# Ledger of designs, part 91: designed miniproteins, single chains, continued (2)

Each design is a single chain, and the fold is of that chain. pLDDT is the mean over its residues in the fold that is shown.

## One batch from the design tools (miniprotein)

Design m7153
Fold by ESMFold2-Fast:
Structure m7153 (fold): chain A 95 residues (1-95)
Amino acid sequence: SKESEEAIKKEAEEIAKLAVEVVKKTGVKFELKPGKDGAEGLLAARSYLEEMLRSSVEEAKKLAPEAEEALGGALSDELFKESIEKVKKEVEKAV
């Protein structure tokens, strides 16, 4: 539905902001490759990014591969691909 698309776009934008904050905190470089989890990847990505922001820099870096895979999985969904591409650009800019 249109309401579901708006909710997904808003969630993707919030995840983009979280990813930028993680990059600023840790200096991690995310290599976003499409492949797994689809739309469900956004929920997993948010959880990992929030944990990374609450953790020490060293512990956050250990979670980076899981966050990267979840974000990459989300790229496979066409409904929010543009929002995730924005995340990629902001991450590249922050590094």
Scores: mean pLDDT 69

Design m7154
Fold by ESMFold2-Fast:
Structure m7154 (fold): chain A 83 residues (1-83)
Amino acid sequence: MEGAKIVYEGLLKAAEKATGDVKKGLLEGAEKVKTVKTKEEAYGAGAGLYASGEDAESLGTGGVKEAGKIVKEAGKEGRKAGE
C-alpha cells in the first residue's frame, strides 16, 4: 500500500530526530504500519499520526518537536493516499 509506505518512511525519519522512549515508540509504530493492508487502515493510521505529530510539534522541544513535524507531514500524506 503506497500510503502505508509513506507513513512508514516518515516514522523512520522522525525516529532519527528523537531519542529514548519517543524514538522507541516511533520505531514500534513504523513496524505496525508495515501490517496495513487496506486503504481504510492506511487512512486511519495517517489521521492518528497527523494528530500525534501535531501534539508533539506543539508541546515538544528540540528533537521531539522536529520528530512531531515529520510525523505530522507523513500522517497527512498517508491520509491522502488512503482516500
Scores: mean pLDDT 71

Design m7155
Fold by ESMFold2-Fast:
Structure m7155 (fold): chain A 65 residues (1-65)
Amino acid sequence: SMAEEEERRRTLLQAIFYFEKGDREKAMELLTKAGILDPETIKNIKTLSELLSAIARAEMERRKG
């Protein structure tokens, strides 16, 4: 639904915002709780570029299913 897509987008933006502020734990918690990224994937993310790449990959795979 539109409401679910808006909630997902809000969570993505919040997670990116927290990551940019240096609150990696909060960013990873938001992404994991929303089911956007798996805990194993987030353990290997060290930079904003890597985070954005992982999110883009997850979104592409979600749309192919």
Scores: mean pLDDT 79

Design m7156
Fold by ESMFold2-Fast:
Order: C-alpha cells, then structure tokens, then sequence
Structure m7156 (fold): chain A 86 residues (1-86)
C-alpha cells in the first residue's frame, strides 16, 4: 500500500530527528521496532498485520505523549497513524 510506504518514510524521519536530538536509546529502539513492524506489514499484505501495526503505533504514541517527546516526532507518528487508517 502507498499509505504504508508513506508511513514508513514518516517513521524513518522521526528516528532521524530522535537521533539528532540525542533522545534515549530506548526511544530510538521503539521507533526502530515500529519501522520493522511496518516493513513486515508491507511484506505480508494482510489486514491483520496492518491492524497490529496500528495498535503498536497508537501504544507508542501514548508513551511518547506521556514522556513529553518533541512535538515534531509526535506529529509524524500521528500522521503515520492517519495514513494507515485510510
């Protein structure tokens, strides 16, 4: 799906920003995990794999908001969720 490809680009950008800002390794690893989940969903092409990616993205978004991560990263993840939900 084109939307999964765009979501992947948004998460790769979020990782780049997190690395440039020197965010904790735990946060970078969470974003890396989300990138791997999207890549897997692209390979599998199933509604079930896409639903799992959405649940994991929403869980990560909640953690990042509670941790007061930079708004730039939060917005990229919110946009990725919106693209996949369409």
Amino acid sequence: SSNLEKALELLEKAKEIAEKLGLPESIINMIEGLIKEIKKAKEEGTEESIKKVLENLKDALKIFKEGNLPEEIIKLIEEAIKLIEE
Scores: mean pLDDT 87

Design m7157
Fold by ESMFold2-Fast:
Structure m7157 (fold): chain A 85 residues (1-85)
Amino acid sequence: SVEEIEKRARELIERANELLNDPNASSQDLRTQSNDLLVVLLKFEEAGLLTEEQKLAVGDALRLLPSSPRLSLEKLVDVLKRILE
């Protein structure tokens, strides 16, 4: 259900914020969290709940993921928060 996806999204945002507040978080931990957020974002896209601008923002975050995993995660969190209001 959409409510279950939203609940999972909120839990993943909390975890992402914990990692982003940890200056010692590894690039691997940041990428793993980004992948978890991407799975939820894919579910929102399949449900028809992403705007074209949000899809572009996800694409921008994916492009940053190899070189700037922290910035990528910040962008994915921002997109997901905007979906959740």
Scores: mean pLDDT 87

Design m7158
Fold by ESMFold2-Fast:
Structure m7158 (fold): chain A 73 residues (1-73)
Amino acid sequence: MEKDIEKIKKRLAEAGKNPEEVLKWLIENGKLEEAIIQLRASEGKGVEELVELLKKKGAKKEEIDEGVQKIKE
């Protein structure tokens, strides 16, 4: 789990966002585990791919929009 969190932090930093703020949002919305699973499946895909996969898992549009705002700007 810790190793997966470090991988997520690295990818979020590459997107130009503060990874801790994005991780906080994912934890607060119960999406952290889903994000870890999708990140493993994406294997180097961008943050936008992760958001699309969260959408497929039934994340509400509001949650997705907020996540995109925190991850992308």
Scores: mean pLDDT 62

Design m7159
Fold by ESMFold2-Fast:
Structure m7159 (fold): chain A 77 residues (1-77)
Amino acid sequence: TKSLKELLQHNIDTVKDWLKSESNPEVKKQLQKALDLYQRALRSTDPAEQKKLYRQAVIEESAATLLRMLDFLKKQS
């Protein structure tokens, strides 16, 4: 639906902004995977494929968030 396209564009913009400020190579790599999947979802003409790619992108972005958290914890002692 149109609302899913708006959500995809928002997530693409969010990941792009995060990538501009991120210094950790592992977090950057994971964010690039999420970005690719979100962009592929946005380009998909099949609603089922679009939803599948969106779910995969959310998982990869969540993994980036966890890696960012672990990096903070590692630096705190």
Scores: mean pLDDT 85

Design m7160
Fold by ESMFold2-Fast:
Structure m7160 (fold): chain A 62 residues (1-62)
Amino acid sequence: LDEQRKQTDENFDEIVDKLVAKLESLGLKDEAARVREYAAKGDVAGMVGAVIRGIGLVIDEE
C-alpha cells in the first residue's frame, strides 16, 4: 500500500504534467484542471476520462 502510493506519486506526477501541458496547449484549460484534480486524489480512471473528453473536444472542432 505505501509502496503503491509512492509509485503512483512518481508516475502520476510525470504523466499528469505531460497531460496537463498537452491539454493546455490545445486550449483545454478546464480539462487540464480536472486532470490535476483527479491526480491529486489518485483517481487514475477519472484522470484518463478527463483526457479522453479533452481529446474528443479537439476532434469535434475539426
Scores: mean pLDDT 69

Design m7161
Fold by ESMFold2-Fast:
Structure m7161 (fold): chain A 59 residues (1-59)
Amino acid sequence: LEAEARRLAELSPEEAAARVAELYRQDPERASALTRVLARIDPEKGEAAERAVVAVVTA
């Protein structure tokens, strides 16, 4: 998870959000944990990922 989150932190907020949203469709628990770790490393990208997950759930 931490290594994956660090890789996401190297992406743009849009790319990180898209990847987390796709992961949420396959494994919601892992996507939620990954978003939490990402928020600790890069709060802005973590917030973008969280919004993307909410959009998937509320769609």
Scores: mean pLDDT 78

Design m7162
Fold by ESMFold2-Fast:
Order: structure tokens, then C-alpha cells, then sequence
Structure m7162 (fold): chain A 100 residues (1-100)
């Protein structure tokens, strides 16, 4: 589950970086997030994780479409996701050390 959550965060970061680099509209960002949501739901067999991913993406779509400053929103979200990836990697490393 943690490895799949890490992979999801990495895919989301890639999408948000592309959106910033291409100066995508809020509607274009929302469309890409809907596509990511569909792919992640299909790839995620765990019901709780699937529900969490869906809720997270749905929330982000609402924020993007309702934001007065989408660029700032995406930059803030990227920073948070990069911090989450670092924390997840630390947790995975600690878990690996505890299984020895």
C-alpha cells in the first residue's frame, strides 16, 4: 500500500509539473486529473486506498476549478506532494529495517 501510494504521488507530481510547464487552463488541468483518477482507480485493488485516491483527486479538481490563482495552487500542491514523497520514503526505509 505505501509503495502504491508513493507511485501515485509520483504520477500526480509529474502531471502537476507538466501543467505548470505548459501553462494549462484550470479546465485542462481538471481533465488530466479526471484521466489520472480513472487510471488510478482501475490500478488500485485496495478499496480503502482507491476511495482515498478518488476523494483526493476529486478535492483537487474542485480546488483547481474554484481557484483565482491556479498556478500558485499547483505550486503549493507540488511542494506538499514532494514533502509527502520524502516522508513516505523514510517510512518505507524504516519498515524495511524493522523486518530484518
Amino acid sequence: DLEKLLEFNERLIKLLKEALEKNLSPEEVAKKLEELKKEEVEKTPDEALRKSIKAYIDGLIKLVLGSEDVKKLLEDELKLLEENIENLKKVLKKKEEEEK
Scores: mean pLDDT 79

Design m7163
Fold by ESMFold2-Fast:
Structure m7163 (fold): chain A 128 residues (1-128)
Amino acid sequence: MSYKESLLEKLRKALEEAGASEETIELVVNNFSLILDAIDEAAETGNLEEALKIIEEQVQQIMDALSKELSAEQVRAVAERIALLVFEYVTVLKTTLDKEKQEILDKLMQSFTDTLLRKVREYEAKAA
């Protein structure tokens, strides 16, 4: 099993524990995989702007899917798990990269975290 596949399995289990449907689990896991691929692409090419566009699109689709089935508390818990898994992936990836590529990933992680938290707050405001 690849390292990415192990992270996808961890996310799948978290979604199952939250009570997400199989359709939502498949969508979220697939979109999360595309986020990891965008991170790899940014690390290789230095194209932060393109990676951020992909990440924002994937995060929007994840939040839309989760918000249809899960409570606000469960959506936050899943979002926090996604953030931790992305942080774990980026931390490992940085050990193989030079300083310039590490700085690109730091900027990417900040933008990703800001986007994810903003979308969680938007959902919580609508649920209240």
Scores: mean pLDDT 84

Design m7164
Fold by ESMFold2-Fast:
Structure m7164 (fold): chain A 95 residues (1-95)
Amino acid sequence: SEADLRKELKKLKKEYEALKKEIDWLKKNLADTSLGKAIGLVLRLVGLLFEAELLLKKAEEENASEELIKEIKEFIKELEEALKEALEILKKLKL
């Protein structure tokens, strides 16, 4: 149901909120950040992005509302930007 799709999106957004706080912490604490910690963050963001893409596919297949599909697409774009930020952190730790 669309209600189940909305519950899944809310769950993914909650997981992203925690990851975003971790990204912000790593940006402020680069000297105390390990390569492994940054790699772990990247992998978790990739996993979350994969789950969001699966949710989008399911929403489209179930003919969910245009509003929900748009919200999922906007969330995917937000995850892509977060992944870009995490990769920049990883790059700074290698340089």
Scores: mean pLDDT 86

Design m7165
Fold by ESMFold2-Fast:
Formats: structure tokens, C-alpha cells, sequence
Structure m7165 (fold): chain A 78 residues (1-78)
């Protein structure tokens, strides 16, 4: 289950333009931090889910801003 959440986080980071190497580094750093903190597997899963929700919200906000910029700075042409 942790691996599945890590994959989703990696996908979102890549969508934000983060390189595959940087995304993998961030995930590995998070895993090490959570293990060093002595968190239970349930606590680690909860943390990853929260992070995933935050990343999804931030990505949607960034995409919304990009669409607003395109809408305001370009005439509507196909």
C-alpha cells in the first residue's frame, strides 16, 4: 500500500515537471524520515495520503492558473 501511494506521488511530481530522479529522491527521503521517526505503517500511510491530497490540490490550482493565463493572453483560436 505504501508503494502504491509512493507511485501516485511520483506521478504527480512528474506532472508538475519534476524530473524522475528528483521525484525518486524525494520519495526515498520521505521514507527514510518516516522510518527514523519510528512511525507505524498506519501512520506512514496516513501521512502519504495527506501529502498526496495536498499535491493534487496544488496541481489543480497550478493548472487552473495556467488555463486562466492562456484564456486572458491568447485569442480563442483552435
Amino acid sequence: ELEKLEEKIRELLKKKGVSEESAEFEINSLRIQLEEEGLSEEQQIAYYKQLLEELEENLEEELKKLEELKKNNKPAAK
Scores: mean pLDDT 71

Design m7166
Fold by ESMFold2-Fast:
Structure m7166 (fold): chain A 68 residues (1-68)
Amino acid sequence: MKKKLEEAQQEVDNLVKLSSEIDDGGVIQLVRGVLETIAKIAESKGELDIAKVYLAGAKKLDDILAKL
């Protein structure tokens, strides 16, 4: 669990960083939608900690989109 959660956090952090560097609202919105979808799938599988990590990433992208 801990190792898998750390890997999910790293993947989300990398996607948020890359999306912010692109400075393209369309790309950021697409990545945000993907993160939200993965979070819902993880939640449906009972992987609540992983779902929370992906939802937090989607929220960070929402904050970036609000500044564009």
Scores: mean pLDDT 79

Design m7167
Fold by ESMFold2-Fast:
Structure m7167 (fold): chain A 83 residues (1-83)
Amino acid sequence: SMDQIKQLVKQSVVELLRLMGDTQDEVVKLRKELNELKKNKAPKEKIDEVEKKIEEVWEEGQKQLGQIMADSDAKLKALEAAG
């Protein structure tokens, strides 16, 4: 039904906004850690570790975004097919 489609869209938007917020918060936290390590002239290995964590957070965020989009598309198609 149209109401089920509207509910699915609202749920998908909320999930996407939450993912974006969580990803941004984690990246900001890691960037602050990275800046302190650079300021304190920490070993390259420590700097590289935090830079890798930032990359992993972005990669996981992209993977979760793709999954949310795929799940939402599949559910929408199922609702449209059902009438």
Scores: mean pLDDT 85

Design m7168
Fold by ESMFold2-Fast:
Structure m7168 (fold): chain A 74 residues (1-74)
Amino acid sequence: SEDEAARNQLAGLVLYDPERARELLLAAGVPQELVDALVEAGEAGDVKRVEELLEALFADPELAARVLATVRAA
């Protein structure tokens, strides 16, 4: 699905281009603390931590919708 593709794209950005992920997450209105935690985990190559933080982010349906729309537009 388009949502699954966008989620996978975001996970890849956090792990392989964390500064680009930061730009997109902040543009989508993700809280600074969560963005900082995601970027730190991505820079560390901590795949499990990135997955846990993204699961927490996607648990908020309104925030998830904004993030996925921002990733699709990028």
Scores: mean pLDDT 85

Design m7169
Fold by ESMFold2-Fast:
Structure m7169 (fold): chain A 84 residues (1-84)
Amino acid sequence: MSREREESFTDEQGTGKQKVKETVEGDTLTVEGEAEFVGKDGTVVKRKVKITTNLKTGEVKVEEERTVGDETTKGSKEGVDPNP
């Protein structure tokens, strides 16, 4: 199955939007999140996160990407949770 949620907001600091998608296929849970914020000063901040969990083994993989203006930082982590 798959679930998707989107939200947007505007405040005195700027305008933001968020999107989260959850997918369960067999023994795998995948959560994907995206967020974008545009500040009043014109600064754009974007963030993407993908978390993949194997529900039988407890194995977790996390991928994250953050962009601030023209600078993009990417990271990934893999591991097994011994106590899921």
Scores: mean pLDDT 74

Design m7170
Fold by ESMFold2-Fast:
Structure m7170 (fold): chain A 88 residues (1-88)
Amino acid sequence: ATALLREIEALNPDTPAEEVERARALIPELLEATANAREEEIQRALEEAEPEEHPYVRAIIEAARARDAEAAGRAAIAGERLARARRA
């Protein structure tokens, strides 16, 4: 998931239109894959944490998850702007 997001972010004006369109089509799947990966990470951390640490551990993982979602959102906007610029 993260590797594909970096691939989308690496797109530039010289990237072939076909690659830009393919990257745009992957964005929804990337967002879903990233969300699913974080759920597994949260479950594992909760199983290993001490009871008193559960809220703190969950908060850290949720904060990291929110940052990943923001990064995915920025990549989606960048990909869409690139595709629009190429059609202008």
Scores: mean pLDDT 55

Design m7171
Fold by ESMFold2-Fast:
Structure m7171 (fold): chain A 88 residues (1-88)
Amino acid sequence: MRSTLASARLELENAIAVLKDPSSGPLEKYLAVEAAVTSLDGIADQPEARSLLPMFQELYALAQQVLPQSVFDQFRDRMEAILAKMSA
């Protein structure tokens, strides 16, 4: 089922919170990132998401890599940038 922009935003906020939580393990961070990326992919064809598409593409490219700890920091930064753009 197609995600809404609001539900994708909520998934991004949740993923950012998990990535910022020092008690969260690598698997928990990976699952949070996967959920957020899936939500963004679900809205990528919507008109409201058009200005965000280059940011989504960069995030998808990161998601195709093996996820070492340094990549989680990149996901957090990218997700925060997308969230800020959604609020503009």
Scores: mean pLDDT 74

Design m7172
Fold by ESMFold2-Fast:
Structure m7172 (fold): chain A 85 residues (1-85)
Amino acid sequence: MEKREALGRLVDLATAAATLAMKSKDPEAQKEFYRLAREAGRAARWAIENVSKLTVEQVRAIADEFEAKLREVAEKYGLEFPRVE
């Protein structure tokens, strides 16, 4: 269950990045968010394909890394990225 939750969060981060790209009016912000959406989507697919070889902690670390990157890009372009548990 916990591993599925970590995988779900990684998928949600890819969706959040794509949504921010669509909502952004700045072309450079759109490029950065679409790049993150593609990278997070690829990471999610890789993690799903290798789920039996990965620990919950490893998947969680990948999700945490993408959340940090997404927050950094949002801050760079003056957008707030609220976190809810």
Scores: mean pLDDT 79

Design m7173
Fold by ESMFold2-Fast:
Structure m7173 (fold): chain A 120 residues (1-120)
Amino acid sequence: SLKEKALEAYEKLIELASKLDSRGPISKEEFEELLKAASEFFSAVEEAGLDSLPKIYLVDAARILEVSAIRFEGELTEEEKKTLLALSDFFMKAAEELDLPDEYRMWFEMASAALSYRAK
């Protein structure tokens, strides 16, 4: 099902995040894998519906991507910048359309701002 596809993508993203060192910069390869996994997850969520999974899963994925974008200190490709801007827009849409606790809405807004800033 579409929900199962989204869950599998979430599990892959969590697995990749768990393999990162607890501190310091991340490599280009680590960032590329995380960005790809996050993009696949949010695409699957969009197909299944924004309310298809527990809201905490969406928040966790957004926070993983935010932290990864901050920890990756290298130069972004134009394709990566476009992906970050698309995800930034998606997070703002999720914050506006979902009935979220204030904390979760703030997490999406913070993630959106970080990705937008990183893509400049």
Scores: mean pLDDT 86

Design m7174
Fold by ESMFold2-Fast:
Structure m7174 (fold): chain A 75 residues (1-75)
Amino acid sequence: MEASAAPGTAEQAAKTREKRAEILADAAAAGASPEELAALERGLAEVADLLARGATGVEIAELRARYAAALEAAR
């Protein structure tokens, strides 16, 4: 198998995909609006792109903060 534990690897992509699926499922179960779900999916796509570029935990934390702010703005 050609799997390596390094930033931007398949392992990081798999973890991002799992978190994205969980967040979207939780938001949908909580009754998030179509606009909220679209904003969530967009933010999660940005996280996936950053991880593919080798983003650090600090950059992920910043995107998480933006994501939380977007959820508060969209009701």
Scores: mean pLDDT 66

Design m7175
Fold by ESMFold2-Fast:
Structure m7175 (fold): chain A 68 residues (1-68)
Amino acid sequence: SSEDEEKILELEKEVLRAMVEAGLSDEQRLAVARLYRETRDRELAAGKSEVEATEAGARVALEAIRAA
């Protein structure tokens, strides 16, 4: 739905903003992006919705950014 698409975009913007604000290196950004994709793909493979998969991916990515 349009609401789901908006929520996904907002979550992705939050992750991108956090990476920029944290001043991550290219290597750190690639690691975060990989973690996001792997988490999202795992959730999708488990039958979760795109919103749920994106929420899980964003959560894990944001935790990694804050730990960097």
Scores: mean pLDDT 87

Design m7176
Fold by ESMFold2-Fast:
Structure m7176 (fold): chain A 66 residues (1-66)
Amino acid sequence: SPSEEAQQLAADILGYMEYKQLPQGTKDDFRKLLQDVDYSVGYLKSLKTFLEKEDPTFAQYLQEKA
């Protein structure tokens, strides 16, 4: 089973996709990717860091969610 950390990272990224109103296909592709990488915490942390650096609104979303 995925760790709580991996589940939280995945939930934050999926929640952000919903917040940005991304297409259902994009969200489904991400869910498939999670299974393909077996909820790798290292991969998900890298993706979160990339989003925080490249998309300033992601950091704001996380602050609003907290």
Scores: mean pLDDT 78

Design m7177
Fold by ESMFold2-Fast:
Structure m7177 (fold): chain A 118 residues (1-118)
Amino acid sequence: SHMEKLIEKEREIALEIIEEALEENPELSVIAVPVDTEEFGLPNYLKRVPNPVSFEKIKEDIESGKIKSVEEFLEKVEQLRENVAKVLPEDSPLRKLVEEVYEEIKRRLEERKKELES
C-alpha cells in the first residue's frame, strides 16, 4: 500500500542518516554505557539516565521496525541529547559532539523531507 511504502521510505532515510552519523562520529558509541573516566568527570551514565539510549540502539530499532517514521527517529535522537545533557557539564566535548550531531541529523532530515512528499 502507499502507507507501507511511505513507512519503508522513512525507515530508509532514517537508517542512512544514522549510519552516516555513526561512521563520521565513532566516539558516539560510548554514550549509553557506564563511563568512569577522569577526562569527562562522568558518573555512571546508566545509573543517572532512567531510559538509556545510544545511536547504535536507535539504528537497531530502525532496522527492526520499532522506529517507523523520521519524526520518531528524531525524537529518539533528541531523547539521547537530553540524557547526555543531564549527566555531562556544558563544557564537555562529548556533550558538544552529541548536540552538533543532533543538529546535523535534523538538518539532513529536513533536506530529505521532500522525498516523503512524492
Scores: mean pLDDT 71

Design m7178
Fold by ESMFold2-Fast:
Structure m7178 (fold): chain A 55 residues (1-55)
Amino acid sequence: SEFEKVLEKFAAHLRSLGASDEEIEAAVKEMREAYEKEGFEAAENVGLRIHIEFS
């Protein structure tokens, strides 16, 4: 799906920032759960927060 491709790109981005595999797995899980419960905007907000934490 399109959202799974977004998660794959986000995971690759976090790896480029030096995130561990465990941190990436946790981030992807949180973003997926937000999407399933509250939709794309909620997932994007989670992704932005995590991105800031690794920046």
Scores: mean pLDDT 85

Design m7179
Fold by ESMFold2-Fast:
Structure m7179 (fold): chain A 90 residues (1-90)
Amino acid sequence: SELEKLIKKIKELFQKLLDAIDKKNVEEFKKKLKEIVELAKEAVEKGYLDLVEYIIQQLESLREYAKSLGLEEMAKLIDEAIEEIKKLLE
């Protein structure tokens, strides 16, 4: 289904985002985070609200992980992405 393809793509992007955090690659991190936000927007437009909630929960987990590594800039960028996604639900 279209939803299953979107879920798979989102999971692959989260794996790439985690890899960028582990490698401290800020440029790749920003690129993958932007792609996740765009897919969250698509999920909102299609009414896949459970998927949007999943995306927010995964971003919150990665924010805490980035904070645990002392990567405060990456954690802040994730917070900004979460707020942008939440505004789409207003």
Scores: mean pLDDT 89

Design m7180
Fold by ESMFold2-Fast:
Structure m7180 (fold): chain A 72 residues (1-72)
Amino acid sequence: GHMEKLREEVRQKQAELTGYGLALHYGLKFLGAEGREVDEDTTELITYTEEAKIVRTTNRSTGEVTVEVIPT
């Protein structure tokens, strides 16, 4: 429905902003970010930087957020 499209747009913009902030926080050069849904309750934000990938996993049921920095 109409509300679903607005939520999708906000989600995409938030993913990019959050990814940029994560890269900046770790002192890494931001190359890009991609949000994806792993399943109905789990969303991942993958932030690409020159030296590492930053994966933020959010569980919608519990509201828990986990961040993992993976060297590239």
Scores: mean pLDDT 77

Design m7181
Fold by ESMFold2-Fast:
Structure m7181 (fold): chain A 72 residues (1-72)
Amino acid sequence: SAARGKELYEKYPASMHGANGESTLLPSLAGHPVTEMVPREVLLRALVEGGPDGTVPALLDEEQAEAVVEYL
């Protein structure tokens, strides 16, 4: 659902990039809003596959990534 997609998008991108768009699990470009410049497919892959530590992939599956697409 769209509500689920919004929740996932808001929760996990903030977790990966930090609450203020800072790098946490994934590096951000200097002063660049990652969520605006990153292609949708790349953003969804990050949500599904997660960060380099392998913890995040367990949080999202293909259906959850699709929910994010539905929200967007």
Scores: mean pLDDT 51

Design m7182
Fold by ESMFold2-Fast:
Structure m7182 (fold): chain A 61 residues (1-61)
Amino acid sequence: SLAERAAEVLARRGLLAPENVEAVRRHLETEGSEESILTVVRIAAHAHGRDGEALVAEVRA
């Protein structure tokens, strides 16, 4: 799912602690449309000085 990929990408890039991956994935699956999930990715990227659109592209790949 897109939520699973988003949580994995955030964890892989060091923007999400490993112990929180399952909780965040579940939250995104229950709360998020595609745009909501991608908005969370962009916000997390910006908060950590990363390129949000590059992370969105990685989540979509």
Scores: mean pLDDT 80

Design m7183
Fold by ESMFold2-Fast:
Structure m7183 (fold): chain A 109 residues (1-109)
Amino acid sequence: SAELEAAARALLEAARRGDLEAAKAALEALLAACEKTTDAESIRYAIDALLEAALIALKKGHLEIAELIVEALERLCKLAVEKGFISELEADEYVGLARILLGLLKRFS
């Protein structure tokens, strides 16, 4: 959806700038758009956007934003499992990888 794409774009920009309040607003908009979707492709798009934003935030040293994005990813994966769009195993893999990456990068930053 246009709302989902706009929220994802806003999140990526906030992650690049280290704008915590903009990141919070974009995450809220992204999750709200995902709750309204009946399309698995939209959910997968949102998961990919969250993973990209987390990586950007971590590379830029914006750890608080990265942590918020990982928390949002956990919430979205739970929603996606409840809607039947992804398996619990797939959700655990996404969240597990994001948390491992966060832990490693926090150690070096």
Scores: mean pLDDT 83

Design m7184
Fold by ESMFold2-Fast:
Structure m7184 (fold): chain A 87 residues (1-87)
Amino acid sequence: SLARRAVEALRAGRWEEARRLTRELALEAGLSEEDAEAIASSRERQIAALMAVALRNKDEELVEEVIELVGELLGEEAKKKLLEELK
């Protein structure tokens, strides 16, 4: 899936590929070009979009991968906050 490819790109530090994949993911979800560019504009927004996709699809494996990615790229505090929000 585009979401899993975006996670792999982010984990590998392939920032331009991650931006492109996240933009395509947003467009396929029916968002406007403007909203897709906004989502793709930062690492935090890219990760938030991936979490939204994982939760909407009830993809438990992808949820776990995104949680680990938050810890790796945004830090342990961000990971803990996300875990609290997921309850």
Scores: mean pLDDT 82

Design m7185
Fold by ESMFold2-Fast:
Structure m7185 (fold): chain A 68 residues (1-68)
Amino acid sequence: MKLSKGEAAGVARYAEKLNPEAAKKAAEAAASLKLSDSGEAVKEAAKVVEELAPEAVEEALKKLKELE
């Protein structure tokens, strides 16, 4: 599935709901990057969440699919 920058943020939010610890670490990593493009920061945060808690990301994707 091709995710937009907004959908990547949605995945991070769902991951936070399932595993708030991993989502918090991803948000901290994105903040430390200090990227000018907020979309790039969100993309990086989503990637970190996927690496730290792939299980949470899979659950988040399942929820997004249910909304479709």
Scores: mean pLDDT 55

Design m7186
Fold by ESMFold2-Fast:
Structure m7186 (fold): chain A 67 residues (1-67)
Amino acid sequence: MKITIKIEVDTSGLSEEEKEEAKREAFQQGLAEGLKIANELRKKDPSLNPELVIIVNSGGEEEVYRS
């Protein structure tokens, strides 16, 4: 089973430092939400070990995290 969380971040008008921080926060929030969903699924079926895929898209730039 796979859980995919796709986050689109609008970095228009941000500095490079602010853009980097916004992407980092988006990854952290996506991971937290993914883990919450995975834990809820495991409560219903303890044999499930869902894979997490977090995709952060910003102005056509895509970064992917996989568990």
Scores: mean pLDDT 80

Design m7187
Fold by ESMFold2-Fast:
Structure m7187 (fold): chain A 76 residues (1-76)
Amino acid sequence: MIKDVEIKGDELIVRGEGLQPSDLVVVLDENGIQIGTGRALNDREAVVKLHKKGKGKYTVRVIRDGQVVAEKEFEL
């Protein structure tokens, strides 16, 4: 599902396949603390507004019907 992630200012752009409108997308830091949330805009793209930004390891998750359907680790 998730192919790539790109940071633009305070937003994480998530690119992939098989996303559904209104999929919940969350970003967690290394300690599992949620630092951002967003929605899928279409079947290829989601945008997450980040509340915390700094160097570290992060995880983006796509949640559908309360279940994690995709996950990707990335570094800032």
Scores: mean pLDDT 82

